# Designed miniproteins, single chains, continued (4), part 67

Each design is a single chain, and the fold is of that chain. pLDDT is the mean over its residues in the fold that is shown.

## One batch from the design tools (miniprotein)

Design m14461
Fold by ESMFold2-Fast:
Structure m14461 (fold): chain A 90 residues (1-90)
Amino acid sequence: MNMSPKDIELLSEVSMYVIGAAVSKIAARIYLAKGDIEGAIKALEEAVRYLEEGIKILEDSGSKSPEVKQLLEELKREIEELRKEIEKLK
């Protein structure tokens, strides 16, 4: 399976936002380990913002690639998981 160059560029751009979300999730774990619940919530909300930007880029692309559709579904599930984690901390 050969992805189009445009789809590779799209996935690469979105990967930067996924990495940002992952870094924010690590920061949230560090805050929780220190007992800083407010810092943890802010870090998780930052992770959600990164993933929402990634979703917007994927949806705005109009790509019908299976890989793009799979990533879109994965990011939407990750946002649901993060929102549930934030709710548990409030």
Scores: mean pLDDT 85

Design m14462
Fold by ESMFold2-Fast:
Structure m14462 (fold): chain A 120 residues (1-120)
Amino acid sequence: MRTIVLRFRSSWPLATEEHIRSTLAGLAEAIGREAGRPAEGEAVAREILASPRDEAIVLAAEYAHREGVRLVLADEGASEETRERIEAILREQGLPADLPDRLLAASPAEQEALADELEA
């Protein structure tokens, strides 16, 4: 099972809603291509681009989970409701539910080390 780690911080210029949605849409397209279902990935990407930020995050996590990909997404601006939905998906995948919070607290070097450990 493949693992992908993404982190967004509200203090980063690239953490705009547009950047978050476009990153998640690109991920959905890539997952669809790798699964041999590019049309499904493209459909999910379009839905992500049309969705509010928090719904785009959940759509990407749910699609990744459905296609057998573990998506660890740490978003500093995510609502508590969105965080709980992501934590539920992580638990179903056998990953620690606190993993997004650990990534947000980590230095860049610690985040890279944690991502490497999860992707191994």
Scores: mean pLDDT 74

Design m14463
Fold by ESMFold2-Fast:
Structure m14463 (fold): chain A 81 residues (1-81)
Amino acid sequence: KPSREELELEVDKALARMEIEVIKQEEEVTGDRELGKERAVELAEKWIERGLSPEVLLDAAEVFRERGYEEAAELLEKAAE
């Protein structure tokens, strides 16, 4: 069975993915790709400031890249180094 630490990591990853999907949904509703990119960078910066674990940052970076938010993904990848 997963440890408490493993469960907390999974929860953090799930919450991060959910926040990324909210940004993607806003982009789709507004049609504003640049607004979506700006929101993604803001979210990435907040997670870095909060000191989220490298595993969570790298998981979120992959999701950002899949959604086409390259700048946000690069910020998280750099912070996880």
Scores: mean pLDDT 83

Design m14464
Fold by ESMFold2-Fast:
Structure m14464 (fold): chain A 81 residues (1-81)
Amino acid sequence: VTKTWSGGGEVAPGGSRTLSQTYSGPVGAGGFFTKKPGEEEKGVAAIGKDGKNKWYADEVKGKWTISRDIAANTFYLTVTN
C-alpha cells in the first residue's frame, strides 16, 4: 500500500517532527513518498532502502527514523534537524 503524507512540512534547526500514517488494511512493505514545495512528488524517496533512515531532501541536515506499530497498523517517520 502506498500513501502520501499530507502536511509534511519544515523542521526547524534543533527541532523534530513525527509524521504518522494509519492504514485500514494489511500492510506488508511500505514505500514512502516526499514532495518539496513547488516540486512534483518523486516516488519512493530513499526511505527503507540503502541508508534506511534518510529523507529525500538531501539539504535537510539531520536524522530520519522509520518505525511501524503493527498492532495499530501505523507507520511513523521522525525527522530531526
Scores: mean pLDDT 48

Design m14465
Fold by ESMFold2-Fast:
Structure m14465 (fold): chain A 84 residues (1-84)
Amino acid sequence: AVIPADPLERARYLARQGGRAFRAGDYETAARLYEEAIRLLEEVLGPRHVETLLALKELAEVYRAMGDEARAEEVERRLREILA
């Protein structure tokens, strides 16, 4: 088990690694990294924070690139509910 000393810095690190995986075409790794980053961002900053919303947008793009329309639409639905 890994316990990060700074959960916000850990979330930002995971999001950056997710972006790297996405650009490398490793969509499964990118999705996993963004999912972990979003969980930490929601815990620390809350679900309505700009960094949380940006990570959700990136995750939806990853799911679209994977051809996973169902998971992409679920993330986009979450974004619409938060912004309503």
Scores: mean pLDDT 85

Design m14466
Fold by ESMFold2-Fast:
Structure m14466 (fold): chain A 62 residues (1-62)
Amino acid sequence: MLTGTVTGDDGSTGTGQVPASSSGGSAALKGAREAGSGGNATVTDENGNVIGQGYVPALPAA
């Protein structure tokens, strides 16, 4: 599993998980949706290794 954790600009957090065969971008997008805010995203693998970082914009509610 890949885990994408997003820390929103307001300090809100969201976490998304996808199969390891998926892209880190998919994990980051799921994390952003759960946070409900744009912010810094960190993607980790099953061993807790950071495999990606970046900024994800806020997703529209629709």
Scores: mean pLDDT 73

Design m14467
Fold by ESMFold2-Fast:
Structure m14467 (fold): chain A 72 residues (1-72)
Amino acid sequence: MREELIERANKANELLREAIERARQLGLSPDQLAEVRAEATRLALEVIEGKISYEEAKRRLEELLDRLAAEQ
């Protein structure tokens, strides 16, 4: 149980970090960066709680990043 929670937390932290770095690399505005941070945090919590998989959360974040990049 504890080990599984730690693994989910590590994946969630990586998801958040990667999403923010990717958003910065894409040259997103501060407002768009705030949107990415909010969604990444929400998805990270769902991964930690076991409500969605890491792969599903990553896919949703990539969709958000692609959408915001298209607004540039």
Scores: mean pLDDT 81

Design m14469
Fold by ESMFold2-Fast:
Structure m14469 (fold): chain A 72 residues (1-72)
Amino acid sequence: MEEAEKLFLEGLRLEEEGKYEEAIKKYKEVIEKYPDSSVVPEALEKLAELYEKLGKYEEAKKYREELKKKYP
């Protein structure tokens, strides 16, 4: 849990620096390594937002649908 929050915060920092692809990597690590963490819904939302920002609409839709199904 603590480590998942750390990865999420690193993602936020990278996002603020304009390093969107690196931020995506951190958010993916949260979801893959800590799937039961309380920050997973936030990580899914951030992934959808960043993929949209990069023009990767199919990936963005995938993460939005996952968020909707698991956290309705």
Scores: mean pLDDT 83

Design m14470
Fold by ESMFold2-Fast:
Order: sequence, then C-alpha cells, then structure tokens
Structure m14470 (fold): chain A 61 residues (1-61)
Amino acid sequence: SNADRFRAIAATLSPAQLAQLIAFLERQKAEVLADPSLSEEQKAQGVAILDEAIAIAREAR
C-alpha cells in the first residue's frame, strides 16, 4: 500500500529529516485547506492523506 511504502521510507530518515518532512506535510495541509480551487470533498481527501503521512512520520521519530 502507499502507507506501507511511506512507512518504509520514513524508517530510513534521520530525526532531523523526519522533522523537516513533518513541517513540509503540515505546510501542504495548510495550503490544501486554503486552496479556493479545491472542493470541500477534495480538501477532505487531501487532508486525510496528509494526516496519515504526518502520523506515520511522527511514529518513525
């Protein structure tokens, strides 16, 4: 699954790289929520994917 692949990648990252990745994903989440071209459904789907990625990256720390 995409989550399993991302978990495998996260496991190879240093704590500093994980912190940078989490910061990047949090910024992407804010951008998705602020994007006027996206429907509420598209925002919900994007946020769900990013929240899963953030959770995986935080667990890898």
Scores: mean pLDDT 86

Design m14471
Fold by ESMFold2-Fast:
Structure m14471 (fold): chain A 62 residues (1-62)
Amino acid sequence: SDASRSGRAAAEAGRAGDAAAASTGGYQMFLNGGGEPGKKAAEAGRAGDAAAASEYGQLAAD
């Protein structure tokens, strides 16, 4: 799904320490129906918490 694709992108960006990319991916995941994990990934990325953004992104990516 588009949410899984966006979630995977957020997880990969978070692992790389790219909080801005993780925030963008999390927001896209939220818009594509990823729900609460997508919202939390976007918020964590904006806060600079790449590890948390990665974790929430991974939840939508499987």
Scores: mean pLDDT 71

Design m14472
Fold by ESMFold2-Fast:
Structure m14472 (fold): chain A 64 residues (1-64)
Amino acid sequence: AQEHVDKAIELLRQGKYDEAIKHAEKALEIDPNNVRALGILYKAAVEKGDTETAKKYADKIASL
């Protein structure tokens, strides 16, 4: 789980949003309540202009 989160953060910093999303999604497959992985997916959605997906992940984080 942590390995996927760490890789996703690195990719997000490099602007590789699609690759960051894939690693964050793998972290969520292991732990669906991984707040860091949800935060990465939220940030990637914001950077891609996907407001609907960003709100979905923000709502999930708020419900934890």
Scores: mean pLDDT 80

Design m14473
Fold by ESMFold2-Fast:
Structure m14473 (fold): chain A 73 residues (1-73)
Amino acid sequence: AEESFRLGLEAYEQKKYEEAIAHFEEAIKQAPNSELAAEAWRYRGKAYKELGKLEEALEDFQKSVAIEKDLKK
């Protein structure tokens, strides 16, 4: 999970947003309902926003916030 998240960040920094999305999706699948997953949802949302996919970005940001709230309960 952490390795996939790291690869996603590297792709995002290189403006390879489609590759970043794929890596963040893998990180979410490997560690669902975790702090890492919440961050991966948030960064995937940022990548969608950069691609102009605002609806997908909003959905990802909402999922990130929901996971963070559940982890604090």
Scores: mean pLDDT 83

Design m14474
Fold by ESMFold2-Fast:
Structure m14474 (fold): chain A 62 residues (1-62)
Amino acid sequence: SVLDNLRYLAAQVKDPETRARLEALIAEFEAALAAGDEKAALATLGRFSELLAEASAAEAAA
């Protein structure tokens, strides 16, 4: 499922603070889906993707 994939990706992030932020975005995405708010769900996925990319780049640079 999309949610399982997002949780898997968040779990790969080594920084616990960034991981917690990604997990908060997953909860926000799940809430948007439950509300039927497709626009909010897509916006939350965008924020998740951006934060994940930033975390991955930071870990690669370290």
Scores: mean pLDDT 86

Design m14475
Fold by ESMFold2-Fast:
Structure m14475 (fold): chain A 76 residues (1-76)
Amino acid sequence: SEKEKRQLAARYLAAATVSLAAGDWAYERGDKETAIKDYKTAIELAQKALEVMPEEDRPLAERILKRAQDGLKKLE
């Protein structure tokens, strides 16, 4: 059960990281619509990671969440 939770958390975190990077890249290109979608996806995935993540790894997911939220706020 704990291994399954760690694997699920790692998958959500990896997906959140990819979506955050995609959002940043779209923002740099001036593609506001894609940047908004990717940042929102990163926020959702980071939140899902936090629901199942071990306490010691939570700061990493929280950093990704904050970066995605900050990116989205610049566009909305």
Scores: mean pLDDT 86

Design m14476
Fold by ESMFold2-Fast:
Parts: sequence; structure tokens; C-alpha cells
Structure m14476 (fold): chain A 100 residues (1-100)
Amino acid sequence: MLDVIVEVLREGQKVLGLEPKEFAEKVKKSLLVLAEDPEKAQRLNDLFASGDLEALRQFLELEIVPINPKEPKISEEEAKKRLDPETWDALEKAIKIVGE
């Protein structure tokens, strides 16, 4: 799972041509924006639980790697409550890896 997330993020960073830290900050904002939508948050949790790596990859490309991320309306603490711990931990770890 973590390897697929890191791969998607690295490919997105190359396409956007952003430096690692700036890209990681934008990905974090996209994750918070995704968590604002309870249906999208639940879909992400379900994809992690299912192990459908192809569906997860496509979902992350559409929702987490946008060219112009919107400003999040919720805090990181609130977003973390809306996602399963395993889902949040994997995404945080992947964002850290790409941002370094």
C-alpha cells in the first residue's frame, strides 16, 4: 500500500515540476479537502481496506494530486478523525517521504 501511494505521488511531482517540499504541502492540502467530503473520505477508507491497488491509484491521482489544490476548510485534526488510522498513517508517511 505505502509503495503505491509513494509511486503515485512521485509521478505527480514529476508531472507538476514542483520541488519536494512545495509538492508535499500541496498534497497535504488536497488530503484535507478530500476529507471535507464524507463520501470521498469513506471511499478512501474502503479502498485501503479492500486492497484494490488499481482503484486506489486512480482515486489518488484524481483527488490527491491536483494541479491547483483548493484551500482546506477543516483542520488537520478534524481530517485525521474522518479517516481510518491506517489510511491517515500511510498517507502522512508517503507525503513525508516525497517531501524529503
Scores: mean pLDDT 82

Design m14477
Fold by ESMFold2-Fast:
Structure m14477 (fold): chain A 99 residues (1-99)
Amino acid sequence: SEEEVKKLIEKYKNSSEEEIRKAHFEFQKEVLASDEETLQKMREELKEKVLILAKELGKSAVDEVEAQIARMEATFDIRTQVNILYTLLLTLIQKILNK
């Protein structure tokens, strides 16, 4: 939801670079240990959050994110897709906080 995304932005705004890197590493470990059903849920939740963040940046960002998601889904396995989506989430949050 938009409210969940706003809370996520606030959390990252109040986090150090070290805390963000540590959280990313822990997420990667969780992804490696997750089954297919869990990965599918993670993928859908991350896609929703990424699109909400892209909307904050404008139409060009939405179009580019949708194109990246389409290429990702055509190219990579689900585990790799979840990791790509998480990296994209972090990138979009950073763009919002810096601009």
Scores: mean pLDDT 87

Design m14478
Fold by ESMFold2-Fast:
Parts: sequence; C-alpha cells; structure tokens
Structure m14478 (fold): chain A 83 residues (1-83)
Amino acid sequence: SALEEVKKLVNEGIQKAQEGGKAFEEGKLEEAAKLFKEAKELFEKALELAKEKGLPEEVIEALEKGVKDAKEALKIVEKKLKE
C-alpha cells in the first residue's frame, strides 16, 4: 500500500538522520553531510508519494517537518565544512 511504501521511506530516512547525527558528534563532517543529504532525499520521496496518493494532511505535515529538519541539519554540517 502507499502507506507501507511511505513508512519504509520514512524509516530509512530516520535511520540515515540518526547515523548522520552520530557522524556529526564524532567530527566526521563529510560522512554526516552525505547521511543528512540521503535522509533529506528519502523524506522528500516520501512526501511526494504521500501527496500523489492523497494521504491525510497529518501525514503530509509530519513529512514536511522531516524534510525541513533534514535540510536544516545538512545546512549546519555544510556550513562547518566550508569553514
């Protein structure tokens, strides 16, 4: 089902974001950036699928937050990499 597909993408995105956070804490900035970028792309795919399949607004809002949080994390890491 569309919900199961979205759930799989979200679970993978959460895992990548958690791995990215750990890499960031360990000073592995390039690895953290890659992981947060992957998390962002997974949440964006989940959001696109949720909108296409007309999933409830609460699901869409949660996914939009996931995308925003991953983008903010990536921006922080990328800024540190440029310093």
Scores: mean pLDDT 88

Design m14479
Fold by ESMFold2-Fast:
Structure m14479 (fold): chain A 61 residues (1-61)
Amino acid sequence: SMRERVEELIQRLLEAVRQGDREAAAAVEQEMARLVEEDPSLTPMFNEGMIEATRVAQALS
């Protein structure tokens, strides 16, 4: 499902951020944004994932 795909992408985003892989993180974010454009009901999940990615990035600073 699209929801499961977004959940997988959030995990990939968090891993990319942990690894400092900016290109991978940007690619995953763009794919998630595309899925949210197709199904706006996924917006809260996307926002939660972005908040967690920001938290992880700040913890690594």
Scores: mean pLDDT 84

Design m14480
Fold by ESMFold2-Fast:
Structure m14480 (fold): chain A 75 residues (1-75)
Amino acid sequence: SERDRVAELLIRRLREKGLEELAKIVEEVMAKAPADASLAEFVQAVMNEVQEKAPEEVDTFHLLLQEAIGEVQAA
């Protein structure tokens, strides 16, 4: 799904940048997500988790998330 492609790309990009804590947050959100959860629901859930667990990284994470969404949608 588009959601799964965005999450996979985002995790890869986060790990390439050494942002392991953020990558783990994305993995945890994906593990807890219902099978029918939309991309929009994933975005809301992951932004909420980053805001709570890594508030200093919210802006960096949001930029990388938007880049991943744009890349997947352009493919």
Scores: mean pLDDT 84

Design m14481
Fold by ESMFold2-Fast:
Structure m14481 (fold): chain A 90 residues (1-90)
Amino acid sequence: MKLSEKQLQLEVLESLARMAFSIAKSSGLLDEESAERLEELLERAREAAEAGDAEALARVLEEMARVAEEAGDTETAKILRKLAEQVRSL
């Protein structure tokens, strides 16, 4: 049960990260290069969540936050950092 609960929580947090990216992309704030980099990182985040690897997921979310911040999307970066902290608390 505990491993199943942890995996479900990781999948929920990854889904929230995906939603945050979707909103950021629709806002037009991300350039094409930053959007492509975030899409690649989202695929890695999904893989980490499916594997139940909280440390890998947290690191990917932190990298996504850095990419968003470099692109000027500080709100998405803030959300992604908070999600990474929640993953680390699991």
Scores: mean pLDDT 81

Design m14482
Fold by ESMFold2-Fast:
Structure m14482 (fold): chain A 75 residues (1-75)
Amino acid sequence: MEEARELIKQGREALKQGDYETAAKYYEEAAKVGDKRLAAEALALLAQSYFKMGDWEKAQEYLDRANALLGEAEG
């Protein structure tokens, strides 16, 4: 889905600028509008963004959600 991929691209651009809060926002939206695979990718990137912001509890939660979606896609 082009919309989810564009949101991930915008998030990566914000991440390169050190704007982890804006990156997280884009990845959260991408996770809502993407298919299971794109949502899992967005959730993993969202987890990485929270890790860089020092919110390791949220980072772990989003990573667990990404892994759960990948498990569903494999099955």
Scores: mean pLDDT 79

Design m14483
Fold by ESMFold2-Fast:
Structure m14483 (fold): chain A 60 residues (1-60)
Amino acid sequence: MERVKAALSTEPVGGVVTTRDVARLAGVSQPTASRALRRLEAEGLVERVPGRGYRVVRKP
């Protein structure tokens, strides 16, 4: 979780990231990054963009 939050903190608010990009930046597997992003979506920090990935709504 914390590694994924740190990776997202490098993105501007409004930026779109893919699960693959987050996994690479955080140094975790794609399933791990996907689970973390879904948790952050539930917390209101990112929102899913169909076909594109996740948009950063608020800095973690």
Scores: mean pLDDT 76

Design m14484
Fold by ESMFold2-Fast:
Structure m14484 (fold): chain A 63 residues (1-63)
Amino acid sequence: VEEKIEEAKKLAPSDNPEDQRKAIDLAVEVAKEHPEEAFEILKQIKDPTLYTAGALRLVGELI
């Protein structure tokens, strides 16, 4: 799980949309166990459309 968080933190600030999508997928996977880390990953997403989609996925995972 820690390895997924570390990978996502490296990918999230990327300008590559594929890296940003992978970071969001990893954040969603860890969100229930590590919501603070998932939120920190999401905050680094540069694309506003991907950020919004990621935020909705994280909220859905937590409720």
Scores: mean pLDDT 79

Design m14486
Fold by ESMFold2-Fast:
Structure m14486 (fold): chain A 77 residues (1-77)
Amino acid sequence: AQEERDARLVEFVRHYNAGKAALEAGDYETAVEHFERALELAPNSPEIWDLLAEAYEKLGETEKAQEYRAKADAIRS
């Protein structure tokens, strides 16, 4: 239904924007939480995987960051 689709899109945009704001503010753990929620709503999103990779790099989680970056690159060809 259109209402379900619109609700999911609105929730995705809220988490995407909140994650970006947290990332810019240096709140990397909060950024990860918001991007993970966005990814649940739009799985296989290379943009969200890149943002998760960036947040994990800032947290020092280098292996997780590389895994998400590789996933994004694989989808982009």
Scores: mean pLDDT 81

Design m14487
Fold by ESMFold2-Fast:
Structure m14487 (fold): chain A 67 residues (1-67)
Amino acid sequence: DESRKLGEELARLYEQGVAAARAGRDEEAERLGREIEELLRRIEGDEEARRAAEERLKALREERAKA
């Protein structure tokens, strides 16, 4: 249950980060990426949720590189 809530929060942060990166708000996108990394540490015991979050973080970093 906690892991599910963390996964939903990670998805929200990822979407906000992508939007910020596309809008050219690089510092905001970077901060959101760091928040995702922090949440990844909290879900250490849930491998599936962790992998999904890592994939989203990678995608966000790619969007930032494109912006």
Scores: mean pLDDT 73

Design m14488
Fold by ESMFold2-Fast:
Structure m14488 (fold): chain A 58 residues (1-58)
Amino acid sequence: SEELAKETVEKAKEAIRKYPELAELIIEIAGQELRRAGVPEELVKEAVEELRKYAEEV
């Protein structure tokens, strides 16, 4: 669960770095994938917030 969340966040960060104009979509997809995988909502929220902060900082 935590390992999957970390892998998903890392992949999403890589995608945001390559396609920053798609950051909103990438973050939405990452959150949905984590929820579908049964990751607890608290960890999903934390991952989404980390990705939003990353996207703002480039």
Scores: mean pLDDT 82

Design m14489
Fold by ESMFold2-Fast:
Structure m14489 (fold): chain A 54 residues (1-54)
Amino acid sequence: MSPIEQARQLLEEARKLFEIADEAEKQGMLDTANALRAQAEELVRQAAELLNAA
């Protein structure tokens, strides 16, 4: 799999995590929302590194 394709998959996973985090926040699950957003941000960072290295 190319770095660009890997980055796309990481960004898609991050998008889903941000959506779940938003729902958790609406339900008052702030710690869960913060943890999910941190995970999504890490995936975005990994995707950016793949794109910058390519």
Scores: mean pLDDT 84

Design m14490
Fold by ESMFold2-Fast:
Structure m14490 (fold): chain A 65 residues (1-65)
Amino acid sequence: SLREDRAAALIHMAASVLGLDVDVERVDGALHVTVHGEDAEKIEEFRRLALEVGRNEGVPVEVHE
């Protein structure tokens, strides 16, 4: 859906800005995001941003490490 496309794009942008690598999978209308990195503070900030994107776009988001 357009909302899922937008949410995924925004999540990839947030990861890029923070210098993190992410994989985004679409599962039953939800985004399953796997974040890769060793900087715990950046991962926590990314988690906050990804969940906020999900709330704003009305798309369920799950963040895994």
Scores: mean pLDDT 88

Design m14491
Fold by ESMFold2-Fast:
Structure m14491 (fold): chain A 79 residues (1-79)
Amino acid sequence: TVERDRRALELVGEASELVRKGDEYRKQGNYKEAAELYKKASELLREAARLYPSGRDALMVGAEEMDKKSKENEKKAKE
C-alpha cells in the first residue's frame, strides 16, 4: 500500500540519519555511541524490509552491514 511504502521510506530516512551520526561519533573516537546508532539503524532497516518486500533483500543487506559496524565499534569501545 502507499502508506506502507511511505512508512518504509521514512524508516530508511531515519536509518540514514542515524548512520551519518554514527559515522561522526566513530570519527571522534566515541565508539560506544556509534555502536548504539548503527544498531538502531539496523533495526529500522529490518522494519523497512518488512514493509517493502520489493526492496527486502537490499534493505536486509544494509541492516547486516549496520550490525557489523555496531559490533566492530562495540569491540573498539572495550579497547
Scores: mean pLDDT 89

Design m14492
Fold by ESMFold2-Fast:
Structure m14492 (fold): chain A 88 residues (1-88)
Amino acid sequence: SAEARAAALARAEAAAASLTDPAERELARLLTELRADPARAQAVSALMKAPLEALSERYPTVNSEEERRRVVEERLRILREAIAALDK
């Protein structure tokens, strides 16, 4: 609904404002925007499944700030690729 979309955008802006890392801000923003469209979110999630499983195998535990940043950057890449593939 329009109300759900407005609420999701407000949450995206609030989440992004609290983050100092540009990759984390962009990831939070895109994920929150996807939540406003459940059908699109489901399609994107399906495309991300295998890449995210591969990422989890590579980083089974995140124990450093460097690893955390790398995982965020890889998640952002995977999300962007899924969106691009879906939007064609």
Scores: mean pLDDT 76

Design m14493
Fold by ESMFold2-Fast:
Structure m14493 (fold): chain A 70 residues (1-70)
Amino acid sequence: MSAEELVKKGEEALKKGDYETAKRLYEEAIRLDPKYAKAWVNLAKALAELGDIEESLRYIGEAIRLIGEA
């Protein structure tokens, strides 16, 4: 499964309110393609919904760094 497909499945999980499943799918997407900035953004979003603001901000920073390097 591609990082893009994993992000799409994670977005479906977010839509259902399944933030834990979304987090796992986005983490797997990052493992397959750590330069896929959208996976970092979506992981940060799931973490914010779970209440982990510090980790969410860290992953947003990673996404900004990747977009700036592209």
Scores: mean pLDDT 82

Design m14494
Fold by ESMFold2-Fast:
Structure m14494 (fold): chain A 58 residues (1-58)
Amino acid sequence: SDELVKELERLGRELIARLEELGREDEAQAVQDKVVGLVAQGRYEEAIEFVKEKLKEL
């Protein structure tokens, strides 16, 4: 759905920006690769949960 896509884009950008600020560029790339793979499979809710969990751990 459009709302899930927009939420994922917003949360994903936030997570990647924070990881890059922390110098965790390899982790930022790995996160992006996993999200892209989940999206390619239509697994948007899992991608959102993955990003939310990572943001909580920072």
Scores: mean pLDDT 84

Design m14495
Fold by ESMFold2-Fast:
Structure m14495 (fold): chain A 87 residues (1-87)
Amino acid sequence: DNVDYYAELIKNKKYEELAKEVESYELDEKNKTFTLVLKNGIIIHFSESEIPGKTNVTIIDFENNKSKTITIDATFEEVKEEILKYL
C-alpha cells in the first residue's frame, strides 16, 4: 500500500528515500502548508495541527480513491526544514 509506505517514511524521518520519489513540491509559508506530489501521483499535504508542536499529514491517492490523515510529533517548521534538506 503506497499510502502506508509514504506515511511510514515520514513517521520514521526517512526523507532521503522520499526525496527520490518527489515529482514536485509547493511551500506556502503564509498558511504554513507544504505539499508534495510524488512520481506515482500520490499527494502528501502537511499543515499545522490544532495540537501545539504537532503536524497533520494528509496522504491522497486519487487513483485508488484513498486518503488518510495522521498527526506526527513535530512542528511544521521542523517537518519543512527536514524535507527541504532532501529536495
Scores: mean pLDDT 86

Design m14496
Fold by ESMFold2-Fast:
Structure m14496 (fold): chain A 58 residues (1-58)
Amino acid sequence: MEEEKKKALEELLKYGKEKGVSEEMVREIFEAAMKKSNGDIEKAKEIALEYLDYIAAA
């Protein structure tokens, strides 16, 4: 995994753990976000964070 993708994923995993979301789900959300952002890591991270907040609040 490229350094930027690794850092983004690590931050999302930490955030997801704090919200009670499983590592598997966080990884799945990030991969889906990467597809939506056409590989834009920053945009994918933003999309993934919004999704994590949404499912954590539900």
Scores: mean pLDDT 80

Design m14497
Fold by ESMFold2-Fast:
Structure m14497 (fold): chain A 61 residues (1-61)
Amino acid sequence: SVREEAEAYLAELTRDFSPEDQALARRAADAYLAANPDASLAEVRASLDAIVETLRALRAA
């Protein structure tokens, strides 16, 4: 399913994150999926990329 592939993709993107940042990324991803139930896998991946990039930027600041 799109959700299962999204969860696997997010786990790979956040492999190097702290457990706290991984939890933040998972909550943001869950919120996106809940708000966008008809999103394609490509749209979901692009949104997860944006979520992860935002968290990396916040951590670096």
Scores: mean pLDDT 85

Design m14498
Fold by ESMFold2-Fast:
Structure m14498 (fold): chain A 79 residues (1-79)
Amino acid sequence: RYEELAELLRKKAEELEAEGRLELAEAYRLLAEGVLALAAGKVEEAAELFGRAAGLAARAEGLDAEAAREAGRAYALSQ
């Protein structure tokens, strides 16, 4: 469930931070917070967190950060 997913995402963020991938680690931390916000019924808050996480991850991988941010927000709002 959401708590288990958030713990997995935090674990992944810790691994990425240990590897020196700080920007991607922050993206995973924001995603974990977004998952917990969604679990609490805070859909608008989750949308912003999911958008920020997706944008940051896309930028770290050289992808379209703006498109990823919008996709992340839309996903949360559809829940």
Scores: mean pLDDT 80

